# Designed miniproteins, single chains, part 83

Each design is a single chain, and the fold is of that chain. pLDDT is the mean over its residues in the fold that is shown.

## One batch from the design tools (miniprotein)

Design m3061
Fold by ESMFold2-Fast:
Structure m3061 (fold): chain A 74 residues (1-74)
Amino acid sequence: SLEEIIRLLEELAKGLPPRAREELLGLVRKMRQGEVSPEELLAALEAFLRLLGSSLSPEQRAIMERIIALVREM
């Protein structure tokens, strides 16, 4: 669900550096406003994972991959 995706994104944001956190929360804001299609959201999240993948803990990466999987089911 959209609510579950937003909750997981907000949870991840708490563990990220300030710039990455602000970027992710900006995406959440657009999602809440209905300004992002599922396709655009998926592309943004996959780009975010590629850019930050090496800087994420294995646990954070697993949560991000779960979020991407949920978006694909939207």
Scores: mean pLDDT 79

Design m3062
Fold by ESMFold2-Fast:
Structure m3062 (fold): chain A 90 residues (1-90)
Amino acid sequence: LLSREEQRRAIEERARRDAARAAADPELAARYAELYRAKAEELRAAGADEAVVRAYELAAEAYRAAAAGDAERAERLLREAYELAAELEL
C-alpha cells in the first residue's frame, strides 16, 4: 500500500510527533520508557530475535530521553526504532 518514500515520511512524522508529545508529558514518557524496557526484557528472555529486542530497547531509550526533556534525542531514537520495526514488519 505505502511506497517506500511514503513509509519513510510516515516514520519521520510519527517519530517527530511522538517525541514532542512525550517531551511535553515527562511522567507519561517515563512510564512508556519502563513499558518498552520491560517488553524488551520479556522478548529477550523468550529468545526473540535480537533485532526485535533492539527495536523495543530503542523505543525505551527514546522515551527516557523525552522524560529528561531531550525531544531531539527522543525523535532520533524513535525514528531508528520505527525504521527497524518497519524493516522487521512489526
Scores: mean pLDDT 85

Design m3063
Fold by ESMFold2-Fast:
Structure m3063 (fold): chain A 55 residues (1-55)
Amino acid sequence: STRDEILQQALRAAKKKVEETLKKEGDDIPEHVLSQLMQDEFQREYERLRREAEE
């Protein structure tokens, strides 16, 4: 269950980061690039949160 919480938290954090990037840049980013960015941000956040929850 803790890992499920980390997964959900990572998804929310990644989504928020992508939304902020879109607003800040003001550019039309291709959907395939957005998908890649979302996946990269999710993986980074997930690994980070997983390490922090480790103990």
Scores: mean pLDDT 76

Design m3064
Fold by ESMFold2-Fast:
Structure m3064 (fold): chain A 58 residues (1-58)
Amino acid sequence: SSSRIEELKRELRRLDEELERLEKYVKENPNDINAIRHLIAVSLRRIGLEFELEVLEK
C-alpha cells in the first residue's frame, strides 16, 4: 500500500540518521558495549524495514 510505503520511507530516514550518530559514537568509543549493542539493534530493525519496503514495491 502507498501509505505503508511512505511510512516505511519516513521510518528508514529516521533510522539512517540514528545509525549515522551511533556509528560515529561507536568509532570514538569502541569499548562501549551497550552502544555497540544499540547499534546492532538499530541495524537489524533497519534491515527488516528495508526488506518490507522491497517486498511492497514489488
Scores: mean pLDDT 87

Design m3065
Fold by ESMFold2-Fast:
Structure m3065 (fold): chain A 67 residues (1-67)
Amino acid sequence: LEEKIKEIAEEVAKKFDIPLEAARAIAEEVAVRGWSAEEAAHRATVLFGVPAEKALAAAEYVHELLK
């Protein structure tokens, strides 16, 4: 599980050009905690300073990967 979250976080950080820590938080929140894309994106915006549009796109991408 931790390895899978790491892989998703690395992919998301690269694809959306966001900090790895923010991408890891989004991946864990959506994949492990079952948070909505909106909830994960809002936290990334507040805690990591990721632009809201970019954070939401990244969180939605993680959500789609898990379907």
Scores: mean pLDDT 81

Design m3066
Fold by ESMFold2-Fast:
Structure m3066 (fold): chain A 85 residues (1-85)
Amino acid sequence: KRLEADILLALALMAAEIAIKTSSPENAAKIRELADRIVAAWEAGDIAAAAEALRELAEFLRTEVGDEGLAAVLDRLAEQLRELA
């Protein structure tokens, strides 16, 4: 269970890094803030909170950045993390 969750988190953080590198500086700063929130929740042992923060990142990518594909990947990873919580 923890190994699966660790892998899902690693994939989500890699997707966030791709979004940061391909976004404007303003959007990259917001994505980094949201990614930091995911990491903070994870380090606190709150997988459910990490999944919710990940869904917030997916929503930001879809609505503010316009990256539907990356948002869909993050939504799927968030749902899988919720199932492990």
Scores: mean pLDDT 81

Design m3067
Fold by ESMFold2-Fast:
Structure m3067 (fold): chain A 95 residues (1-95)
Amino acid sequence: MGDELFEKGKEAFDKGDYETAIEYFEKAYELYKESDPKKAAQYLGALGEAYKKMGNYKKAAEAFEEAARLFEESGDLGNAAFLRRVAEQYRKKAE
């Protein structure tokens, strides 16, 4: 289910339909946020990229920061550190 939602989100993103991509990525995240933090973090990363493409840098930064938190909880410290740097970059762009 969630993997299908994520693939539909990626298809929409590749077509430039970022609003539809956001809806699918958010639904995929909600399905896994309690059961699979690492997968939920990956989906939040994709959500951040979609918000970035729409120029919503505040929402992009929020998504990347939450993804970093979930990667840290799952023990993926490298992806957590990377996404925190990305979140800081887009938080500054939102100003």
Scores: mean pLDDT 85

Design m3068
Fold by ESMFold2-Fast:
Structure m3068 (fold): chain A 98 residues (1-98)
Amino acid sequence: PTEAVKEENLRAAREALELMEKEEVTEENLIGREMAALAVIVDAELAEDDETLARGYTLLGELYAKQGKNELAKKYLEKALELNPENERAKELLKKIE
């Protein structure tokens, strides 16, 4: 994609991410949020934005934890911390997973 398309997609991804971070994860929105988180991850990776990518992985980890998929949740939360060691949300979620 062009740089302008990458910047536009990243802006939209960050806005979607902010909304998802403010909303409670429910059974009704779980699949939609997983798809949205994956889209954010793709857009952040293409834009080489490690901060947004780390936040996307954090959200994906939270979604997997809500599903009881703790090993997958741990994997994505660890990826988030590799990209941004200061991500407090990822640290909190990882500590809560056995």
Scores: mean pLDDT 78

Design m3069
Fold by ESMFold2-Fast:
Structure m3069 (fold): chain A 68 residues (1-68)
Amino acid sequence: DAAALQANRAQAAADLGAGAVEHLTGKPATVLSASATDTTGTALVEAGGRRYRVTVDGVTGAVTVTEL
């Protein structure tokens, strides 16, 4: 089921994004939103009053963290 695969990919991006931001900042992270396409997962994460966009490439496994 493609919808279930996209939901699982979005959840994985949320979990990876929260963990990455918590590790980098040393502060609790809150996931504000998460989404997925057929190739990528994306999460918007807040920690310490700052926002971060985390993108996970579903083909290469590359993780990109960008402060907003």
Scores: mean pLDDT 78

Design m3070
Fold by ESMFold2-Fast:
Structure m3070 (fold): chain A 60 residues (1-60)
Amino acid sequence: VEEEIRRLEEERQRILERLDKKIEEAKKRGDEFEVEILEGVRALVEAVYNTVLERLRRRS
């Protein structure tokens, strides 16, 4: 379970870093709509991974 937790934390970090880069690029273009969409996607990814990780930690 601990190994699964570490892998999910690493995967989450990679996805969030990729999204952060896209958000920065959209901000530089002045595309407020795209920034809002990407920030929403980022929040959703974080929430899903946090829920899964919390459940795994409680079962450990």
Scores: mean pLDDT 81

Design m3071
Fold by ESMFold2-Fast:
Structure m3071 (fold): chain A 78 residues (1-78)
Amino acid sequence: SSSAIKKAQELVKQGKEAKKAGDYEKAGELYEQAARLARDADPTLAVRALLLASTAYDQAGDDEKAEALRAEALALAS
């Protein structure tokens, strides 16, 4: 749906703003929300959002969450 894609794109933008502010955990959460909304409507956007979330959680020190999201992105990209 176009509405889900638009909301996911806005969440990616908010995540990038949070990351610029140094709030990596919040950036990860926003990117995860974007990935959930985009999953069925735009899988390419969902994969990008999952990889952005993984990187953000790595920067926040949550290596377990980062690895889980990276694995999810790889599975969705298959």
Scores: mean pLDDT 89

Design m3072
Fold by ESMFold2-Fast:
Structure m3072 (fold): chain A 63 residues (1-63)
Amino acid sequence: MKGTIARTKEEVTLIGDPLETLPKGSLVEILKEYEDGNAIAKSLETGKTGLVGLSYLEPVGEV
């Protein structure tokens, strides 16, 4: 999913500095995917980056 645009399936928190809460239906870009089911994602609305669970994301397309 690296380089993929995904949509949040529900309200999620991006775990970064600072923390950011994204509402359901928010668009993010997957920057890096980890084997533990987490990813580093960038909010397309705010440009903030943080850790998020892949299970909360639905792929929409590639950038």
Scores: mean pLDDT 77

Design m3073
Fold by ESMFold2-Fast:
Structure m3073 (fold): chain A 124 residues (1-124)
Amino acid sequence: SAAAEALLQQAEDLNLPDSFLAHLRFFLDQLSSLSPLEQLKQLAGLFLPDELQDLKNKIILSDSIEEILRLLVEALPLLPEEVRTLLVRLLQYADPELVERLLEIARESGDEEVVRLLERALEA
């Protein structure tokens, strides 16, 4: 799809590793067969760096969409702006309801910085 190719082009423009691009294409090719839980786990595995391994492990071991979204709210301000924007756009492409739930959780946490980061990423 044109939207999927635009997301791949954005990742290429960010000069992300070939291994990342290969995993992103694989994710996009599988998207229609993945549950929301599986989508979140694959995206977290792809986007969260090794420095955030504890957050990655908590997400991988979780069976709760709400718990994973709360962990993503914690992780988002720790990611580079361009990477964060790509992740939020991928979530919106995969399942817009997940982005709506993520924004709700960020607002409930009172984290105005994360709310602003999510709003800015969605505008890009």
Scores: mean pLDDT 83

Design m3074
Fold by ESMFold2-Fast:
Structure m3074 (fold): chain A 71 residues (1-71)
Amino acid sequence: KEADELFKKYDEDGNGYIDKTELAKFLVEIARKLGRKLTQEEFDALFAKYDKDGNGYLDKEEFIEFLNTPL
């Protein structure tokens, strides 16, 4: 499934989590492809919304929910 493939692609460490840096790389690339600029404020707000543990990482479930959020 797309979400599983994207998670594996950006989970560079293979640790089962996507950190803020990895997620930022993904979102910058998606924004470029869509011709949209994602601001730091928008990114921080989205990350905080889905990082329920406040640990600075998204697990697979949190990542899938994040991907389903409209830009």
Scores: mean pLDDT 70

Design m3075
Fold by ESMFold2-Fast:
Structure m3075 (fold): chain A 125 residues (1-125)
Amino acid sequence: SREERIREAEEVILQGGREGDLYLISAGLSMLIDTLPELDALDARMREALDALRKDPSAENAVAFAEAGLEVAEALLRLGVSRRVVAAILEMIARLLRLAFPDDPRVQALADELLERARALLAEE
């Protein structure tokens, strides 16, 4: 069922968060997107932003990718996905930005903002 697939995807993401496994978090996010057609347009925009970032690794493209990821995160919350799961996704995006742009202070500041938002979601438990 839709609810069972969401639960399975959430468990994969939470396991990835516990293990610090960005690949596992990404796989679980893909399972959520495949299960939730309401995300199709947001997923397309996030993939477009990621492709732009890969072709031109600029702070502007990193910001666009992070903003697209935040829109996906907000949509997941509206669809009833767990705050812990959404926090893990935001932490993944922040960690990917830090790994891709370790010396860019603008991207580091953006990653810190994503981590602060993730902490705020966890504080609402």
Scores: mean pLDDT 84

Design m3076
Fold by ESMFold2-Fast:
Structure m3076 (fold): chain A 65 residues (1-65)
Amino acid sequence: EKEKEAQKLIEEADNLFSEADTLRQKAVELRKQGNEEEADKYRSEAETLRGKAMELLRKAVELQK
């Protein structure tokens, strides 16, 4: 049960990292195109998702203790 919960958290964290990476890449491209406002939005969202992913990984590790 807890093993399955940890697995779900790891998968969710991996998905959030992938989304954060995609948003970060889009923010860089938008900034190069002069879309500062949209780039800032993507950058902020990417940082939020990365933070959530890190927290989920930490929780998954704790569940395996």
Scores: mean pLDDT 82

Design m3077
Fold by ESMFold2-Fast:
Structure m3077 (fold): chain A 59 residues (1-59)
Amino acid sequence: ADVKSASEAWKKALEAAKAGDLESARKYTEEAVKALEGDPAAKAWAEAEAKKILEQTRA
């Protein structure tokens, strides 16, 4: 797990989501989840947050 890379990708995903850039938000969210693959607990948290972000960017 690379928490630093995941944190940076997550920040970019949130910024893209707030800007209405659904493609970038999705891309960075997937990147953050992938960076946490070595940590099951962190990955589970990130996947739950990814679902919330993707639902919010649906509008």
Scores: mean pLDDT 72

Design m3078
Fold by ESMFold2-Fast:
Structure m3078 (fold): chain A 63 residues (1-63)
Amino acid sequence: MTLGESLRQGAVSQAKQGNDQLALNMGQQLAKMGDFESVREAGRQLKQQGHDQLAQQMFQMAD
């Protein structure tokens, strides 16, 4: 498992637990590392789970 994959899984897990700010911080860390694909994948998974606002913020970080 890569660091990017670990942070992506962490972001989705934190969002599922209601820790939206931690999820966003993990997404921002991925973006700062240049791992935009992991940020987009986190956004896709969050949207599938009904976290539409968080998903939109993740997609904005990747663009």
Scores: mean pLDDT 82

Design m3079
Fold by ESMFold2-Fast:
Structure m3079 (fold): chain A 57 residues (1-57)
Amino acid sequence: SAELQAYLQKVAAGDPAVLKEAEEAARGIGKVLKLDEESIKKLAEMLIDTERWVAKR
């Protein structure tokens, strides 16, 4: 949908609110799995990259 694609485009553009949401999700997962801070950051980046790929289709 166009609305979903617009949202993902904001993610691809580096919208700080959306980026922070991804980082919070990665931190939550990292606490449960006892991940290192660096691994948590990479997980957040991977989540954003996944959203970017969906936005680009």
Scores: mean pLDDT 70

Design m3080
Fold by ESMFold2-Fast:
Structure m3080 (fold): chain A 59 residues (1-59)
Amino acid sequence: SLQEKADELIKKGDEAEKKGNYKEAVRYYLQAATIYAELGDVDKAREFGRRALELRKKL
């Protein structure tokens, strides 16, 4: 499902962020945020969109 896909992307983003791979983490979080937005989960879409923007400032 799209929900499972988004959850997998968040897990990959979290793993990338923990390793300091901010560029990869940004891509995963943005993909997940897009899916959450398509599902109407506005809170999660905003959360992971903001996290991606904050990580981009470190690049």
Scores: mean pLDDT 87

Design m3081
Fold by ESMFold2-Fast:
Structure m3081 (fold): chain A 110 residues (1-110)
Amino acid sequence: MSLEEKIEKLKEEALERARAIIDNLDLSPEEKEWLLERVKEMIDKVVEAVLNGASLEEIEALIEEKMKELAEELKRRRPDIPEDTIEAIVEAIKSVILTMAKKILKLKEE
């Protein structure tokens, strides 16, 4: 399997894990689609950064920045959702994306 094929599979795995998290949320179908598209955009940007030679520290900073943006947008869209719940959602998505990024970085070293 090529490096490109391995990366594509890791992106698909991350997106499926994110979809499972989102599907379990008490959100409308339209809000779930919006959230999934935002996660897909973040996955693509993180993969691009890794492929362009970003360090783990730079990747972690990028993910942290994007997670803060996502949390703020969720708070604006759904002020009825408790902050602790939004933080749990954001941390779960962050964990998925960071795990994917670390696996891609490891593949580049091998």
Scores: mean pLDDT 84

Design m3082
Fold by ESMFold2-Fast:
Structure m3082 (fold): chain A 66 residues (1-66)
Amino acid sequence: MVYRLKLVGDVAKSIGIVLRLLGDPDVEVKRIGENEYLLTYHGSEEHAQAIVEELRSDPNVEVTEI
């Protein structure tokens, strides 16, 4: 699965989420803008869905499926 992640509002509050994602061996993260990232999940669909739900619950983060 591939997702576009945009950090909005207070970046300092949302940077911890990006750092957590970078620690996951099944996640590939590419920075495509100052506060915009491309996420590729190589693990299970269930794992990808759980992470996306967590990201969407944060008001400082916008997630779009590609």
Scores: mean pLDDT 75

Design m3083
Fold by ESMFold2-Fast:
Structure m3083 (fold): chain A 66 residues (1-66)
Amino acid sequence: SAGTEEAERLGREGARAALEGDLETARKYVEQLRELAKRLGSSSDGGGAALAGAGEVERIIREQEA
């Protein structure tokens, strides 16, 4: 679905920003993923993908701050 595709794109871009050390941009992608999850509903496939993506980006941010 379009929602799942957008969630996957935002997750990849957020993860990339975090891995490149751009943690401010990575956090903005986390916010976008959480907003997407709210719009789609957390129980939807797209909303679930958005929450999973947000969690993964946050994990990478924590690893880069260590």
Scores: mean pLDDT 86

Design m3084
Fold by ESMFold2-Fast:
Structure m3084 (fold): chain A 56 residues (1-56)
Amino acid sequence: SLEEEVQRLADRIMELQDKLHEAEAAGDPAAVAAYQRELDRLSTELQEKIERLRAA
């Protein structure tokens, strides 16, 4: 269901935010850039799914 997809995306975003914070603390700019890119992608997908839920 869309609700389950939204929950899975939210969970993955939280995990990536934790990894991003760890990479920032470690001073790893390559890892920071990679996690930020993935977060941007997942955030867009999450917004699209939320909009579909609102339309239902």
Scores: mean pLDDT 85

Design m3085
Fold by ESMFold2-Fast:
Structure m3085 (fold): chain A 55 residues (1-55)
Amino acid sequence: GPVLNPEQAARLTAGGRRALAAGRYEEAARAFEQALRLDPENEEARALLEEARRK
């Protein structure tokens, strides 16, 4: 099963936000999906993933 790592999830979420700002929506979505595998309760990553998928 996935190993929980909220610190690594936070780094991935930050990377995803940078990708979103650059218009790299597919890259952003992948980063947020990986963040949610490491921290499934991360509401920010979930909201940002939905935003990336709507672009």
Scores: mean pLDDT 84

Design m3086
Fold by ESMFold2-Fast:
Structure m3086 (fold): chain A 62 residues (1-62)
Amino acid sequence: MEKEREDIIKNLKTIRVAEFLYSKGEKEKAIEVLKDALKRWQMLGAEESIKRIEEALKKVEE
């Protein structure tokens, strides 16, 4: 439970950074930030975190 709270905070920070980069026209860099986070969560097997980052990626890649 406590670990899940930390993961949510990390995901929110990562998504915010990507959203900021996207708002500045740095779409490619925003995608890279999200993909790097996705790889980390995949290595840890954190399915909920993976899902959240994938949703953010889908929105940026649209």
Scores: mean pLDDT 75

Design m3087
Fold by ESMFold2-Fast:
Structure m3087 (fold): chain A 56 residues (1-56)
Amino acid sequence: EIELTPEEEKEIEKYRKESKNISEKLAIAAAYFTMAAEGNNETAELALELAEQLEK
Protein backbone atom coordinates (compact mmCIF):
# COMPACT_ATOMS: atom_id res chain seq x y z
CA GLU A 1 0.00 0.00 0.00
CA ILE A 2 1.13 3.54 -0.75
CA GLU A 3 0.36 5.06 2.62
CA LEU A 4 1.36 3.85 6.07
CA THR A 5 -1.49 1.68 7.37
CA PRO A 6 -2.31 0.72 10.97
CA GLU A 7 -1.20 -2.82 10.11
CA GLU A 8 2.22 -1.63 8.95
CA GLU A 9 2.59 0.57 12.03
CA LYS A 10 1.83 -2.36 14.34
CA GLU A 11 4.33 -4.53 12.49
CA ILE A 12 7.05 -1.91 13.02
CA GLU A 13 6.24 -1.70 16.74
CA LYS A 14 6.30 -5.49 17.00
CA TYR A 15 9.71 -5.49 15.33
CA ARG A 16 11.05 -3.06 17.92
CA LYS A 17 9.78 -5.17 20.80
CA GLU A 18 11.22 -8.36 19.30
CA SER A 19 14.64 -6.70 18.96
CA LYS A 20 14.73 -6.27 22.73
CA ASN A 21 13.95 -9.95 23.35
CA ILE A 22 16.35 -11.42 20.81
CA SER A 23 19.22 -8.94 20.57
CA GLU A 24 19.78 -5.42 19.32
CA LYS A 25 22.74 -6.58 17.22
CA LEU A 26 20.58 -9.07 15.34
CA ALA A 27 17.88 -6.45 14.74
CA ILE A 28 20.43 -3.96 13.41
CA ALA A 29 21.94 -6.62 11.13
CA ALA A 30 18.48 -7.37 9.70
CA ALA A 31 17.86 -3.66 9.14
CA TYR A 32 21.25 -3.33 7.48
CA PHE A 33 20.45 -6.06 4.94
CA THR A 34 17.02 -4.58 4.27
CA MET A 35 18.41 -1.09 3.69
CA ALA A 36 21.26 -2.40 1.52
CA ALA A 37 18.73 -4.16 -0.70
CA GLU A 38 16.90 -0.85 -1.14
CA GLY A 39 20.18 0.83 -2.15
CA ASN A 40 20.40 3.09 0.89
CA ASN A 41 24.16 2.98 1.38
CA GLU A 42 24.34 5.72 4.03
CA THR A 43 21.66 4.13 6.20
CA ALA A 44 23.25 0.71 5.75
CA GLU A 45 26.61 2.06 6.96
CA LEU A 46 25.00 3.59 10.04
CA ALA A 47 23.29 0.31 10.88
CA LEU A 48 26.60 -1.54 10.53
CA GLU A 49 28.40 0.92 12.81
CA LEU A 50 25.69 0.56 15.46
CA ALA A 51 26.02 -3.23 15.32
CA GLU A 52 29.77 -2.95 15.92
CA GLN A 53 29.27 -0.60 18.88
CA LEU A 54 26.82 -3.05 20.46
CA GLU A 55 29.51 -5.73 20.27
CA LYS A 56 31.59 -3.53 22.55
Scores: mean pLDDT 61

Design m3088
Fold by ESMFold2-Fast:
Structure m3088 (fold): chain A 86 residues (1-86)
Amino acid sequence: MKLTITLKNLTEEERQKYKDLAVELEKKGHKVSISEDGDTMTITIENISPEQAIAYALEAIGLELEGHKVSISFDGDTLTITIDRS
């Protein structure tokens, strides 16, 4: 399955935490891609188990600072986490 982490309106320091997470996941042998478009950064992790997707989603949520809006959706083979500072 696939995990998508969408980050909106985060500071450079906050985005760096998620980039560090992406690097750690690549070191574990996962297929990871990052795209940035204006105020939005998207990290996609592919070819992972459902258990890995849930664990990494929880880790991503754990990097969130108090006051951010978090939404979670499950759509077919994709788990999506959206974190928005706005």
Scores: mean pLDDT 80

Design m3089
Fold by ESMFold2-Fast:
Structure m3089 (fold): chain A 73 residues (1-73)
Amino acid sequence: NAAKTYENLANIYEKSGDKIGAAKNYVKAAEVYESLNQKELAAKAYEKAGNILKEGGNLEAAAYMYEKALELL
């Protein structure tokens, strides 16, 4: 499904060192999960995006992703 495809794409970007590409695709996966009312999966995808952004030094964007994950729990 689209969400799983975005997660797989994010994983490829992550392995290639494209942290911004990885984070963007985890966010797209989270948005698809939200549209399907799969809140736990959406929260996990936002958390993954936050972790990648934190590793890349984008602390403000990482915090925003964690806040979105918490809103779903």
Scores: mean pLDDT 87

Design m3090
Fold by ESMFold2-Fast:
Structure m3090 (fold): chain A 73 residues (1-73)
Amino acid sequence: MSMRERGERLKKEALEAAENGDYDTAKEKLEELKKLGAFEEIEEIMLHLVPLGRTDPNVQELLRYGGRLLGDP
């Protein structure tokens, strides 16, 4: 599987996990994306979750987690 295909799969899995309330799995998929250097995919996930994070504190935590992954040197 190409790096691009793996990144897109992890992005899809992270979004599905978050939509299903499985935030632990979503965090694991974000960590895998960081290990791949797929920062654009992490940013796209965060962008899609912003509207949900306004009403759900678990999504807010996930957004902070993703932001920390992007801001970590």
Scores: mean pLDDT 79

Design m3091
Fold by ESMFold2-Fast:
Structure m3091 (fold): chain A 64 residues (1-64)
Amino acid sequence: SAKEKEAEEYKKKGEELYKEGKYYEALEYYSKAVELEPKNKEYRENELKAAVEVLKEAVEKVTK
């Protein structure tokens, strides 16, 4: 479906951003993929993975 293809494109963009260390932007794109396909476990796992990295960066900024 069109939504399935759009979600996959958001996931791929998120993966590219994640690889570049742009975790907040990656999280935004993964969240868009999850909104389109909420039952897709892989998209939710990618969203959670990016969210953990965002939290880690936030903690590092507060503790330095």
Scores: mean pLDDT 86

Design m3092
Fold by ESMFold2-Fast:
Structure m3092 (fold): chain A 62 residues (1-62)
Amino acid sequence: SEISKVVARYTGRAIRAIGDGIDKAIAYRKAGNLEEAEKALEEGREEAKKIVDEGKAEADAL
């Protein structure tokens, strides 16, 4: 169904945004930069939320 395709696409993008945040946070923590690590996690979560909200809007328009 069209809604399943939209959900799958935006879910995948949101998971990638979270993964990118985690990867950056790990790199910052290894360098001892704890404040940048926290920011990277928060930015990843914010990006994921925006992606989910976009997906909901597209699904609602179907």
Scores: mean pLDDT 87

Design m3093
Fold by ESMFold2-Fast:
Order: structure tokens, then C-alpha cells, then sequence
Structure m3093 (fold): chain A 100 residues (1-100)
């Protein structure tokens, strides 16, 4: 995969994860979607570390961690979670533009 394809896959996982978490009807279902999103992202992060420069890899990882922390934090409102995910997507776009 190209660096842009890896980052786009990361965005897709996080956006789908947010949607599933916010649509969850029970706490158990919400926790399952959080765990699933974390596992899927960790698999992609392993590919990122082997395929991208350390600088780009660190920027992607830091952005991912910020978004995952927000999705797992039940003290944050749904609006705050959406804002953090949207900021994360914007940050990923900036990273892609810097490597294109």
C-alpha cells in the first residue's frame, strides 16, 4: 500500500468506529465497538511503522492515539467526540498533503 492508502484506511477505521460507537444501544455493545476499533487500528499501525518514515509514522500514531482516547472517554459528549474525530481527519489530510 502507498502511504496515502494506509492513512486513508486509518481514517476509514476511525470514522466507522465512531459511527458504530455512537449508534450502540448498550454499554456492552459500545465497549465491543471500542475494542474492535482499537484492534483494527493497532493492526494498521504495525503496517505504518514498517512502511512510512519515522516522522510520518509518529505523526499518524499521535493523531490515532488522540482519536482513540476520545472514543474511549465516556466523560466526553457525543459532540465533543465528533469534533475530535473531525479534527483527527483534518490532521490526517495535512499529513497526506505533506507527503504527497
Amino acid sequence: MTPIQIINRTISILVVGLSQIQRARTRDQRNQYIQQTQQQVQQVLQQIRSSLSSSVSNQVENNVQRVLDALSDDSRSSDQQRQIVNQGVSNFTSIMNSIS
Scores: mean pLDDT 81

Design m3094
Fold by ESMFold2-Fast:
Structure m3094 (fold): chain A 86 residues (1-86)
Amino acid sequence: MPTVEMAKRLLEYGKELFAEGRYEEAALAYEQAIEILEEIGDPEAKELLAEAYRNLGDALKKLGKYEEAQEYYEKAEKIYKELGIE
């Protein structure tokens, strides 16, 4: 079964890919982390889900997908506001 630890590893892997300029591969890693975190749904998973949405937005922005990036930034902001994180 997918776990929060698996999602954290995918987020870290995505960040490494992003740092290397491999934005499309980073986006795919973040999307996989998002799928896992959406299934788990606990407060820790929701915090990581917001981070994953923000990181995906950053990768999409680097790929010139500005409208899609904005949608994910808004999803991240909504979760942060719901959790009381600014």
Scores: mean pLDDT 84

Design m3095
Fold by ESMFold2-Fast:
Structure m3095 (fold): chain A 70 residues (1-70)
Amino acid sequence: MKKKAEELLKKGIEYDRQGNFEEAVKYFEEALKLDPNNPLAYQALASAYRGLGELEKADEYLKKARDIVK
């Protein structure tokens, strides 16, 4: 499960780097479904939503990532 989540996260990061934030979000959300306590997935979602201009949603995911790391 976690290995597949990491593979999905990696694929999402590739799309995010290409500026394809919509596809990146889809892959990060799938990764999060498989590993819901992964702070990297929340941080990645925040980055992708920031790329989309959805700043409020990006901030929500950043807060979730911080809560998991603590």
Scores: mean pLDDT 81

Design m3096
Fold by ESMFold2-Fast:
Structure m3096 (fold): chain A 115 residues (1-115)
Amino acid sequence: SPAAALVGRLQALVGEALRILDEVIRETKDPDFKAELERLKQEILAEMDRVRAAFEAGDLPAMVAETERIVQKLREALELLKKHGVKNQELLDKFESILEGMEAVLAELRALAAA
């Protein structure tokens, strides 16, 4: 189904974003920054579980709402990475690309929910 394909794309994009966050968490010596990223990671994982539950229930509006929450948490993570002076431009560019991919999937989910 179109929704199943979008869930697969979300899982792949979220997996890549979490991998980047894990790299930053491992490398940082700032305990507050580490705690904030770990909190965002756990919230994103919980929201992804809710996207999966909504998909299995056939609840497209709930999939949209939870995906919007994931996009918001990824934006918060990107702002934290920039604020704490992460100098790896390749890592930041990859994270921004993932966020753009997530926003594209969200637009397609919204179109399915409106149909």
Scores: mean pLDDT 89

Design m3097
Fold by ESMFold2-Fast:
Structure m3097 (fold): chain A 55 residues (1-55)
Amino acid sequence: SLEEIYEKVKEEQKKRSEEARKETPEDASSIELASRMAEVEAEAYELKQRLLKEL
């Protein structure tokens, strides 16, 4: 269902965001962190589009 897709994307985005923060060095610039967060958002958007097409 549509709700299941949204929940799955939300959970995946949360996990990827947490991983990206943990993998980012303490001495990394704010720009580097922002870039990694942008990639996580792009991945979540792509996953959402793929799952919606499968319905």
Scores: mean pLDDT 78

